# Designs tried in a protein design run: designed miniproteins, single chains, continued (5). Part 1

Scores and structures below are computed, not measured.

Each design is a single chain, and the fold is of that chain. pLDDT is the mean over its residues in the fold that is shown.

## One batch from the design tools (miniprotein)

Design m16001
Fold by ESMFold2-Fast:
Structure m16001 (fold): chain A 80 residues (1-80)
Amino acid sequence: MMSKEEIKKRVEEIIEKLKKVAEKAKKEGRYEIAEELLELAEYIKKVTEELLEKKSNEEVEEQVKELEEDVEKLIKEVEE
């Protein structure tokens, strides 16, 4: 099972991926998409911090896995 620290690192990785895609979108003139991606990154940070306070590490790990899958799908759609 993942530790709280490992979960936090995975969340940081998700946030960094979103920020990189947002920077690329800005460079391409896709400002609206870039703003949406940055807002999503902030939302994910807030939600996972709240989950880590209220839920077991096992429950948070499952939620983070779902977020990783959702973010990967979103990035694929935005980049293609």
Scores: mean pLDDT 80

Design m16002
Fold by ESMFold2-Fast:
Structure m16002 (fold): chain A 78 residues (1-78)
Amino acid sequence: DEAARRARLEAFGRLVREAAKEERELYKEDPKNPENQKKIREIRKRLLEADLALHRALGDEAAVAAIEAELAKLKEKE
């Protein structure tokens, strides 16, 4: 099952790299623009949701709890 685990981690790694690139582009344009800040929060929320799904699949309860707390914190800052 290491191959399946590795495939899931690689897919998540691609999402992380894509999210990081999109965030960097938004920060370069205008980091104080409210629309760009909203888009950055949406990217982070999407990434956290993907991270949550990954750790649920891996059975990592501690990581799941930590990611759920971070998602709740992000939603409060809307």
Scores: mean pLDDT 77

Design m16003
Fold by ESMFold2-Fast:
Structure m16003 (fold): chain A 94 residues (1-94)
Amino acid sequence: ESPIERMLKALDDLRERLEAGEVSVEEAALQLGAAVQELLEHYPDIPEDRKRELLELRDEVFRLLNAKAPEEEVRRAVLRLYDALREELESLLE
């Protein structure tokens, strides 16, 4: 199995479980943050602008969690990070 394919499947599963209420927004944030770090460690040739975008989205999620922002605001940030990460992973399958 390709590492990218496994990451995509894990992200899709996480999204479904988040929508079903089977995982917390905090748990989803932690898993997405770990996925960003793993992606950037294994794929150093990702353009700097894309790396910066993923890291900024990750940092915003954790900033909101640390500030104890409303769950809806954290969920929105988590979904933005999910979308950006999924798009980058799909791009790497080309």
Scores: mean pLDDT 85

Design m16004
Fold by ESMFold2-Fast:
Structure m16004 (fold): chain A 98 residues (1-98)
Amino acid sequence: SRAEEERKRRGRKMVEEEIELLEKVSKELLEKLKEIAKELGKEEVIEESIPSPAVVVIVKKKLEELGIPEEKKKKLEKFEEELKKKATEKIRELREKF
C-alpha cells in the first residue's frame, strides 16, 4: 500500500541519518587516534583512514598493543565518552523526529 511505502521511506531516512552520525563519530574518534599516534611517533599504526566503527576498534587495539601511555589513554577514554554522550543525545532527537 501507499502507507507502507511512506513508512519504508521514513525508515530509510532515519537509518541514513543514523549511519551519517555514526560515520561522523567514527571520523572524530579516528582523528583523535591519529593525533595520539603522531604524538607517540607511531603514525604507521594508522594504515586505514576510512571512518568506520570497525576501523576505530582496530586502530585502538594496535595503539594499546604498542603501549600507549596511561595519560593519553585516559584522554582518549574521556574524549570517547563525551563523543558517545553527544551521539546518544542526537540519536534520541532523531528518533523523536521520526
Scores: mean pLDDT 71

Design m16005
Fold by ESMFold2-Fast:
Structure m16005 (fold): chain A 83 residues (1-83)
Amino acid sequence: TLAALLEELVRAIEAGDEARAEELWREAAPGLAELMKDPAVRAALEPLLAEGRAAAEAGDLERARELALEVVRVLAAAARAAA
């Protein structure tokens, strides 16, 4: 399921396994496109994406990664709710 893929993606990112995270992100991409059609999902992601962009622009890559993990966790929760 999409939720299971996103949960495994969180674990791969936390483990620093970039190759596995990239594979899982590619596999999740079609399901993410469908999930992102939900305005409630977009509303939940907006503040995290804005803060993540600001952190990345400031060169705070650690903060940007933390916010990226939060985004994936929000997507995983939304995928579980949609099932």
Scores: mean pLDDT 80

Design m16006
Fold by ESMFold2-Fast:
Structure m16006 (fold): chain A 99 residues (1-99)
Amino acid sequence: SRAEKIARVRALLEQAEADIKESLARFAANKDVERLEEMLKGQKKTAERRGDKKTVAALDNALKNLTLAELQSAYNEILESIRRYLLDHYGISEAELEG
């Protein structure tokens, strides 16, 4: 059903946002560059497999600029790119996702 598609998009976005926020928080706390880099590379492989070129580009930018300020900006771009891809893929509008 359409409600099931909306629930699926919400679940996928919540998971992606949680993973990214947790990794950023760990980096801010302890400068664990290796673990952050592995997570970003994993997200890039996932984006490449689905043909999400915009998310791949955002992740490449994040991997080149591993400073807190640049990562915060890049994470927002990555999350927005994932959100847009999922909305388009499932045929869900932003209004349906919010409501």
Scores: mean pLDDT 78

Design m16007
Fold by ESMFold2-Fast:
Structure m16007 (fold): chain A 87 residues (1-87)
Amino acid sequence: SEVEEALERLREYLERLSDEKKAYKAGYILADTDPKIEQLRNDPRAPERRIEILEGARELAKEVLKELGLKEAAEKGKKEAEERLKE
């Protein structure tokens, strides 16, 4: 499925990163996806598969942070995503 393919590509991408970069990217994903999921859930025309992909990415990000415990790197990623969303 499109959802499975997207999440598999994200998993493969994360596998190639160092632990610090994985934590950074995980933090980025969590901050980036939160407002996007909220907007999609309020749009009756939004395809459910888009929400499923973003939710799946969030779960992968949460597992990365749970495994690594690199909170400082994750916070840097979150901050970068929040700054980009303001622009």
Scores: mean pLDDT 85

Design m16008
Fold by ESMFold2-Fast:
Structure m16008 (fold): chain A 68 residues (1-68)
Amino acid sequence: SAELRAALAAAPSALEAARLVAEHMFSQGMDLEGHRMLVAALEALEAGDEARAREISWEALDRAQRQL
C-alpha cells in the first residue's frame, strides 16, 4: 500500500522500517510469531549478518507453508 511504502521510506533504519511493517501487519491480523520472525530477520540484517537473516527468512517461509 502507498501508506506502508511512505512509512518505510520515512524510517531512519532498516530495523525501524521492519518494526513499522510488523506493527502494521499485526494491526491487520498478522500472528505474533510471524511478526517476531520478521523483526528477528531484520535485526540480523541491521547487524550485517546476511546469512542469519536468510536462515530466519527461510524458517518463516517454511512456517507459513506448513500453516497452509
Scores: mean pLDDT 65

Design m16009
Fold by ESMFold2-Fast:
Parts: sequence; structure tokens; C-alpha cells
Structure m16009 (fold): chain A 90 residues (1-90)
Amino acid sequence: SEQEALLARLEALIAELTRLLEEAIAALRAGDLEAAAAHLARAEAVLREISRVAAGLPDTPEVLARMAEMAQPYAEALDRLHALLRELAA
């Protein structure tokens, strides 16, 4: 179905976003601010595409639950990034 195709695309985009955040975290830990900035800039572009794809999906409980499940690795990576940024700012 079109809905399943959009959900599959959304899952792939969220996986790419998560990978980019993990690469940004690794770059920050290594002190490579240029690489970190590049990964974060690409992550912002992927996040905009996620917003466009998600806008095509219904806000039914079933779809929202699937989106929440596929977003969990991203949420965990984002929490680690925020924790690292707080540590580096101290």
C-alpha cells in the first residue's frame, strides 16, 4: 500500500538520521568539530525530509505507535548528543 511504502521510507530516513547523530557524537568525542558540524547539517536535511514524509501519513493510533517505535533509536542518540554537549560546555 502507499501507507506501507511511506512507513518504509520513514523508517529508512530515521535510520539514516540516527546514523548521522552517532557519527556526529563520535566526531565530537574525537574533537573533530568540522566533521561534527557536517554530520549535523546533513541530519537537519534528513529531518526536513522526515517531516515531509510524515505529513503524508494518517495520525491514527496504529501509525503513531509504529512511528514511535522506529523513532526510539533516534531519541536515544539525541539524548546522548545533548548529554555530550552539556559535558563539553562545562
Scores: mean pLDDT 89

Design m16010
Fold by ESMFold2-Fast:
Structure m16010 (fold): chain A 70 residues (1-70)
Amino acid sequence: MELSDGQLEHIATVLGGIEDEETLEDVLRQLLRVLSDESVQKLIDYLKNSEDPRIQRAGKLLEQLKKEME
């Protein structure tokens, strides 16, 4: 499934609002299971380019989790 720019923005906002690291990791692991590798990379790039440090944190964690699954 290809993520639209609106879906990327919505996901980024939701992820940036998750204060608990364990909950964030669980949500990110679920996204890795349901999204294609291409969509995961697109999401990582979008999150890491955010000016919000909380959203950037989510992007870095998602990239790290993806590497652990390779």
Scores: mean pLDDT 81

Design m16011
Fold by ESMFold2-Fast:
Structure m16011 (fold): chain A 111 residues (1-111)
Amino acid sequence: MEYSVLLFSLASQSSEFYFLQRKIETRQPPVDVAKEEALNNIDATIDTLQRAIETFGKEDPEMGKLLEDTKRKLLEYKEKIQRAKTLEELLEITKEVSELLKKTLKELFEL
């Protein structure tokens, strides 16, 4: 994986959570449907981070640590999504995930 591909993938995944937030606010889908979409998005993001850790973690320990920390936090958010019972809870979690990905992307640009 090239570094630019990692940055683009994280930006794209942050956008997917933003679009899910808008869908919840405007369309109020069934909780199970919104939850499934959130779980699919977070699993795709975790997969991207795992691939990046395997590609960059050996040569760049600082980047590896940042990606591992972000992955750990996403796993915690995945558990919160699985326990969510309302669209309001899912909306708050998706906002927090989007902010985490934005912060990680900013920190990657500063490396």
Scores: mean pLDDT 86

Design m16012
Fold by ESMFold2-Fast:
Structure m16012 (fold): chain A 96 residues (1-96)
Amino acid sequence: KEEEIKKETEEIVKRFKNLVDRLYKEHPSITEEQKERILKIIEEAAEKYPGDVDKFVEYVKEQIEKDPSLTPEQKELINRALDILKAAYEAKKKAE
């Protein structure tokens, strides 16, 4: 259903944006510019893959991997956080 997909996409975006804000606050190696770039990638992923958390996460990971300003350690940190959030979201959805 379109309305359910829209609500689901909005919840995914909200959770991932909150995660990025938390990572930025806890990891001073992540710059404000890097945070803004990641937030824009998240918005773009939501527009391209509404309601599809698998494709959403794949797209975000692909864009993060292509960013030359991120260190391998920062990329690993972000990708791990994305995987954990995706797994938690899917587990909650399946439990209902």
Scores: mean pLDDT 79

Design m16013
Fold by ESMFold2-Fast:
Structure m16013 (fold): chain A 58 residues (1-58)
Amino acid sequence: SDELIALAKELGIPVSSLPALKQLLDEGLSQEVLADLIVMETGASREKALELLRLLQE
């Protein structure tokens, strides 16, 4: 969705990385763990990282 792409760009996450993030969620990695990894890598807010991950699973 356009919202997902816009949020990824805001967080500094390459759009090409979104399928890999979705695969990790689909394989059972928790949203909290993946959000913490995104925060460490990008410096983005945890709340925004969790929003991105929720959109990826919907």
Scores: mean pLDDT 81

Design m16014
Fold by ESMFold2-Fast:
Structure m16014 (fold): chain A 74 residues (1-74)
Amino acid sequence: SMEDKLKKFYEEMGKIFKEELEKAEKENLSVEEMKERLVKRVTELADKYEIPEDEKAFAIAMAVHEVEEWYKEK
């Protein structure tokens, strides 16, 4: 079902975010590099689960916003 696909998408998106955050901290990546990596991985994940374009765009925007907030606290 679409609900099951969305649940799996957001669960794996959370894992991707954690992995990219850990990599950014370890390798001292720039905001731009982390955004590019995160957008790519989230886009690939959304395509894997056949997420609707509007939801996909919203999820990517949320991920980018979260990265910007994380770097402000750093």
Scores: mean pLDDT 85

Design m16015
Fold by ESMFold2-Fast:
Structure m16015 (fold): chain A 95 residues (1-95)
Amino acid sequence: SVVEELRLLAQRILEDESAESLEEWVLELLEKNPEVVKALIALQYFANLKLAQGKSLKEAAQEILSLSDEELKELIEKSVKLYEEREKLAKELEE
């Protein structure tokens, strides 16, 4: 399910490079499917990694669509874990 949401997010980026329309679409999905949050975390992590390698957001989205379900599941698990660790560190920086 999270794998399918990640594929849909990647496909949407290939069809529309507008951050505003993508954000509106994601907000609509979040009301119906909380798994979109994990898919969005994975997409953001992968896109940032590929941008750091000199690739475009569109190239990152194309690579996601070429990955196997197993590879996407591993990406989701890794990115969500890193996100949770960052959130914990951010809270420790509060008083």
Scores: mean pLDDT 73

Design m16016
Fold by ESMFold2-Fast:
Structure m16016 (fold): chain A 57 residues (1-57)
Amino acid sequence: MPSDEEIEESMRDIHIAVYTSIGLRNGDKGLKDIEEQASKSSGKMKELLLQALERAK
């Protein structure tokens, strides 16, 4: 059976793609918004937002 970590990894990739798309569609404003959300977040949410920001750049 898939572990919680495997499920989290799959979900992370999907969320990264979603936030990356938001960043690309909204340009600088979108990138800044994701960066601010990452700054205010913790744990998994912060990590996936930072990865989305990295991909959108």
Scores: mean pLDDT 71

Design m16017
Fold by ESMFold2-Fast:
Structure m16017 (fold): chain A 93 residues (1-93)
Amino acid sequence: MVTMEPIRLERQPDGSLVVTATVNLSQATKQVNVVVVARADELLPAISKTVNNSSAATHTFVATFPDGDRLKSVTVAVNSELGTLTRRADVER
C-alpha cells in the first residue's frame, strides 16, 4: 500500500512556494513516480520525480515553484506498482 501525509506548503522569502510530500511505501517497489501540479492563472509546468528500486520506507519529495503568490492549489499524485494516490492542498493567503 502507498499512503501520503498531508501536503506541507511553505512560502520562502523570495516568494517561492516549497511543496513537501511525505509518502509511505508498505513494500519495496521497482519505480515510484511523484508528480506535483500547481494551479495558477498562468500555465505552470508539472514537476515530476521518479525513484527506482525504492525500499519499504517513508520517502520525502520536495518541489519548489518560483511564483508562490499566484498559486491557488497544489496536487500531488503518486504512481507506483502498489497503486496510485492523489492529494490536494489549497494555497491560503
Scores: mean pLDDT 77

Design m16018
Fold by ESMFold2-Fast:
Structure m16018 (fold): chain A 71 residues (1-71)
Amino acid sequence: IEGYLVSTSNPEQINKAEADAKTGKESSFTITSGSLLVEDDDGKRHTAGPGDTVTFKGQDSDGNLKVVVNK
């Protein structure tokens, strides 16, 4: 699933990935607890949870964090 980050239950994970994305670096992690809400280009929302791998691709021109979720 590819989309942008809407919200997270684990701000510390997002804080690091956001900092990396602002410098043009990709960061990837596997969720061990909590969840992420992601919205795709069709406006559909998807929940990523424990066991899912999330890759932060960077920030788009609108300031949204682009993410890819592998289940």
Scores: mean pLDDT 76

Design m16019
Fold by ESMFold2-Fast:
Structure m16019 (fold): chain A 91 residues (1-91)
Amino acid sequence: SEAILARAVAEVEPLARKAEEAAAAGDGEEAARAYEEAARVLRRAAEATGDVRMLAAAYAALASAYRALGDEEKAKEILEEGRAEVEALRA
């Protein structure tokens, strides 16, 4: 599990940086693509390891993708869904 988590972090860090740079430049589509890729990496790591922190991070990245596209309502829905799923797994 440690190797999977380390790889996920290594893959996500440059994607998050790329997304932040694109968002700062006003390129919402490029930012959204980078956040969606980060969310997929984090989701796969969560599924492989059962790590709920990776699952929470995946939902946060996906919400950031929708926010980059200007869809704040969808971003809020994604975060609420993620919180519910994480809480259910911790119960």
Scores: mean pLDDT 87

Design m16020
Fold by ESMFold2-Fast:
Structure m16020 (fold): chain A 93 residues (1-93)
Amino acid sequence: MLEEYIERLREAGERLVAIAEEADPSIGEQTREVVEKLLDLIERGEITVEEGSELMIKLAKQAQEASKTNPEESREAMGRLAIYAAGATVEVQ
């Protein structure tokens, strides 16, 4: 069911926030913002469960790389992802 799927994605998102937080608290905060935005889009039916899952995988890669690459580059990439999620909400109206 959609509710169970959203709960699982939220759990995955919390793990991603934890990984990003280990690299930098600001990246962790940004990761949380993106996760909440993606969950909102799925709940409203503005993106599919498949699209949300795909974006969550991209977010996971960014969070994972945050601990290995330059934190500045990771912060910029997360910022772009947050903007993209916000834009998708508007464009699917």
Scores: mean pLDDT 64

Design m16021
Fold by ESMFold2-Fast:
Structure m16021 (fold): chain A 65 residues (1-65)
Amino acid sequence: KEAIMKLDFQDEKKTLENVNKALKELGYPAAKSLTEAGNLISKLIESGELKGEALDSTTVKLTKV
């Protein structure tokens, strides 16, 4: 399963909504903050459950391994 995560550092609320949409598409719980989301994604990448790929400066593809 793959999800596209769009990052806009000018709008933290929209960025959190986009991140939580990607997390839900991959079967993970929604985060309450960008810090919480970042910690969860980091842990999943370290465990090998997720792979992250930067497509451009504002777009990341998350793949569930």
Scores: mean pLDDT 80

Design m16022
Fold by ESMFold2-Fast:
Structure m16022 (fold): chain A 96 residues (1-96)
Amino acid sequence: AAAAPLKGVILHLLIRHPSREKAREAAARAVMIAEEMGGKLLDTRYYESGEALVTAEFPSEELAQRVFERMKEAAESMGVELRRLSPEEAAALLAE
């Protein structure tokens, strides 16, 4: 009952780099930023393609967006591609 009318915002973060090592480093950095900014880590997945998916829960969309922007700046400094997925896009990727 206490959680029924309200849910947290889930951030699905796709990280891509030709080097699996760099993708993993970026995923670890993303986890650190999410936890530092008050997020709850839900899952981290690594794909054979060199992609990583980080999933974290935040109390608001505003906070989730600010976390994503901070992560994007860090990813750009590392030469890593970062993309925020919709819930539908994340579900499709998880089904692969």
Scores: mean pLDDT 77

Design m16023
Fold by ESMFold2-Fast:
Structure m16023 (fold): chain A 65 residues (1-65)
Amino acid sequence: IDDLIAELVRTLEEEGGLSERQIASLREAVRSGDLVTLRAAEKELRELGLERSAELVREIIRAVE
């Protein structure tokens, strides 16, 4: 799961779609198992056209469940 989080952060930094604060919030959601926040993030990333990042969040959700 740490590898998935690292890949997500790297992908988000390349795309520039989220702020550093939003990325930190996403990391905390993974840590706490906040599935509501993770599902909301997946939806937001898809709406932004960040398909690869959205797929990584989906994989993280599956790993946390």
Scores: mean pLDDT 76

Design m16024
Fold by ESMFold2-Fast:
Structure m16024 (fold): chain A 78 residues (1-78)
Amino acid sequence: SSRLEAVRAAEELLRRTALEALAAGASPEEAFEAGLAAVAEAFADDPVVQLVVEAARAFAAGDLERARALGEEALALI
C-alpha cells in the first residue's frame, strides 16, 4: 500500500539522519530534530507525514495536548 510505503520510507530517513547526526556528535535531542526536519522536507506534500512530524515535535517539546490532537488528526486520514 502507498501509505505503508510512505511510512516505511519516512521511518528509514528519520533513522538514517538521526544516526548520522549522532555519529557526528549531536545530542539525542538534536539528532531526533534533524531526522524530523529531513522527513518534513522529503514528505512536504504528504499531509499524514506532516501531521506525524508536528505531533512528534509537540511531544518532544512537552506539549502533550497538541501532540495528541495532531496524532488523532493523522489517524483520521489513514
Scores: mean pLDDT 86

Design m16025
Fold by ESMFold2-Fast:
Structure m16025 (fold): chain A 58 residues (1-58)
Amino acid sequence: MAYTPAVVPGDPTVKTLEVPEADVDAVVAWLRAGGLEVLAIRPGAAPGTVVITYAAAP
């Protein structure tokens, strides 16, 4: 699957990923395993997708 990270304007340490809702738990687990903190999960622009906001863990 192809997920495209997007950098939040003005803060390069905070990024977003738009992923299928069915894959959100797996992507969150992968991000946390990589030492990243999930800051927010919001509905995506497309039906059945979500936007995960994440940053490097402190």
Scores: mean pLDDT 73

Design m16026
Fold by ESMFold2-Fast:
Structure m16026 (fold): chain A 76 residues (1-76)
Amino acid sequence: SAAELERRRKEAAERGQKLNEVLQELMERIEKGEDRASLKEFLKEKLEELGITLSDKQVDQIIDMAERILAERKKK
């Protein structure tokens, strides 16, 4: 139905917004110098809340990518 399609679109938009908030908080935590174990626990917990289950390797890859982006943005 049209109502079901609209509901799914709204839910997808809300999940996208929440995912962006999680990634921004992850980057802030990395900049503050939080340890890897705490970053992994934070990311797993927040993504599971959004219905996203990732392997340890995938979580590590996301954190590695975020750390690289932050390093590239850092001006000396």
Scores: mean pLDDT 79

Design m16027
Fold by ESMFold2-Fast:
Structure m16027 (fold): chain A 91 residues (1-91)
Amino acid sequence: MKERMRKALERYRELAESLSPEQRAIVLEAVDEAERLIEKGKYKEAVDVLVDAAQRVYALDPRSPVARELEEMASLLRMGLYADELAEKKS
């Protein structure tokens, strides 16, 4: 999970460069918060922060393809957590 989360944070920062100043601030603040949560092993909470940021960016500009990509990435991270939980539950 850590490596997957770090890669997602890098992609969020890259995508933020293509956003408006308002949207960029939302994404960068969320990335910083998620990074702190990851250091504490709080991966679910880190994903929730990234999902919330993606939704806020989408609300500002629903037509943005970048906002959609952020939402898709957050969804994939959530699916990754769910898959890890299922693997632990089966073993």
Scores: mean pLDDT 77

Design m16028
Fold by ESMFold2-Fast:
Structure m16028 (fold): chain A 79 residues (1-79)
Amino acid sequence: EELSNEELRRLVEEAAEQAKEQVEKLVEAGKGELAKETLERWREEYEKLKSSLPEYVARAAGEALEEVEKHLKELLEKA
């Protein structure tokens, strides 16, 4: 029922790319506050899940989330 470790790693990488695109679209639409709220919800979900993930996947997900956060900050500075 649970995903394999290799599938989880691929999902993390794919999710990070999708997340960056999603926050970019929200900022383009003038919804920067919604983008921040969405990122906060992703952070909360990550905190809930990280103890259930293999350590290397949890670290990769954390790094990906940090990259999305940095990307959003840069977008808001440009908007």
Scores: mean pLDDT 76

Design m16029
Fold by ESMFold2-Fast:
Structure m16029 (fold): chain A 70 residues (1-70)
Amino acid sequence: SSVESLAETMAELFRKYNDNVLTPEEAERIIAESEEVIANSSPTGGGIARQIGALFARGFALGELRYLEE
């Protein structure tokens, strides 16, 4: 499911962060993908869970991007 795929993306993001290999380009891609999920998620069924996961991934990636840009 898209929720499971997003969870895998988040796990990969954390792994890359711990290994110090997360780049600004990767952070920007995660932000773009997360915003797409948020925009296209339904408020019914699994949509809320997808939005929560996407909001978390986007927030983390935005924080890292700001750090990397400084």
Scores: mean pLDDT 66

Design m16030
Fold by ESMFold2-Fast:
Structure m16030 (fold): chain A 103 residues (1-103)
Amino acid sequence: SRTEEDRKIIEEALKKFSEEELYEETNRLLKEAGLIEEDIPRSIFREYLRFMLTGEPLRIPQDKLDDYVLLGIALPLVAKVLLGKISREEAIEQIRAEYAEVM
């Protein structure tokens, strides 16, 4: 499934890069995509990463739904950018396209 593929690519990135590097690059790409002005809270990022890595159910507050949607779209693409599998420009295009489909 796509979720399993996304999990695997994130796990690959975390073998080579820190959680902090993944967090910083996620915020950078989302800002370049024009989708956020302020950093996604670290607590939300960590909770989403935990969900992706463990498969434990995620409780999403309605007022935080947009942050979780953005992480779900961006995190696998950011991992691919860090691993050199796609360009930043390709990732930004894909993030914008996927976000437009869910909003």
Scores: mean pLDDT 84

Design m16031
Fold by ESMFold2-Fast:
Structure m16031 (fold): chain A 56 residues (1-56)
Amino acid sequence: GAAREAELERIKANGLAAIEKEKSVTVGKAVIAEMKRMGASEEMLAELEAKLKELE
């Protein structure tokens, strides 16, 4: 539903910000794992993976 989609979008935004701030592959992997646990879409996970790849 819309509320869950908004929550996942907020978590994604916070995750991207955390990856940018920490510039850590470990943090990025933890964020992706949490998003998978939350049931994030393949599209959201791909965006996080792309950000993580920029750090590698």
Scores: mean pLDDT 75

Design m16032
Fold by ESMFold2-Fast:
Structure m16032 (fold): chain A 67 residues (1-67)
Amino acid sequence: VLDTKPLDKAGVAAVAERYPLEQGKRLRDRDAAAEAIMAELDTDGDGTVSASALAAWLREHLDRYAE
């Protein structure tokens, strides 16, 4: 489910977990992936990221954190 409101780390983790990875792939660690996403997108440390920024990041970068 997509929403336009900002997501916290838990929301980011839930979205990343549900993102359709290649068959046989899974996140190495859901919390580690969420932490990496927050570090890249939450540069000011407010603890939230936009849903659109997250969607773009997942499409291009999530495979780097999948196994």
Scores: mean pLDDT 64

Design m16033
Fold by ESMFold2-Fast:
Structure m16033 (fold): chain A 68 residues (1-68)
Amino acid sequence: SAADREKVAALVESLRKLAEELLKTHSTEQVIHVLEQLVRRIARYLSPEERALLEEETAKLLAEIRAA
């Protein structure tokens, strides 16, 4: 649903802000590891539909971080 997409988008935006903050003092590899662990833990509390959206959007975020 649109509401599920908005909720997932807000979660991904929070993860992006956390990544930007951590990248000031930590390596790209360390930040990616932290984000992967957080997403894995958060996903356990989501519906299958929200989980699939989070995994898709997080994969895009991690690709952006790796490319920078």
Scores: mean pLDDT 85

Design m16034
Fold by ESMFold2-Fast:
Structure m16034 (fold): chain A 80 residues (1-80)
Amino acid sequence: SESDKQLIITKEMVRFMGIIVDLELRYRKGEITLEEAREQLDRAIDESVERLKKLGIPEEDIEEFRKRAEESKRKALESV
């Protein structure tokens, strides 16, 4: 259903936001470089996209997810 689709997408976005927070904390502690954080965020987006594809989420919704995740990544990297 449409509501199930939105919950699945929301779950992946919540997962991604959690990864952003964890990486920001690690960066502030000097445990990772900014480059390593970017690479981890890129991998997280790709892994979320692959999970959404396997669940049969329409390509247009996956592209919207990717766009939102890339924007969140950009803002997080600018905050350091």
Scores: mean pLDDT 89

Design m16035
Fold by ESMFold2-Fast:
Structure m16035 (fold): chain A 67 residues (1-67)
Amino acid sequence: MVSTRSVAITDLDDEQIAALIERLEAAGLEVVGIEEVGGQRWITVRSPLSEAEIARILAEAKSEVLA
């Protein structure tokens, strides 16, 4: 099974987005792409990990790049 999840990254600059991608890929998530919808940027990831693990990794990675 492969899960796809998106997280809002509108508040991140280009350096923070690059750092986020690096952390997500290091955690085993595939970054599918970055989309702009309604003036808000989203990063979409794909992984065979559970929804709970993907959500945890996304939350931790985003928190780290915002700190």
Scores: mean pLDDT 79

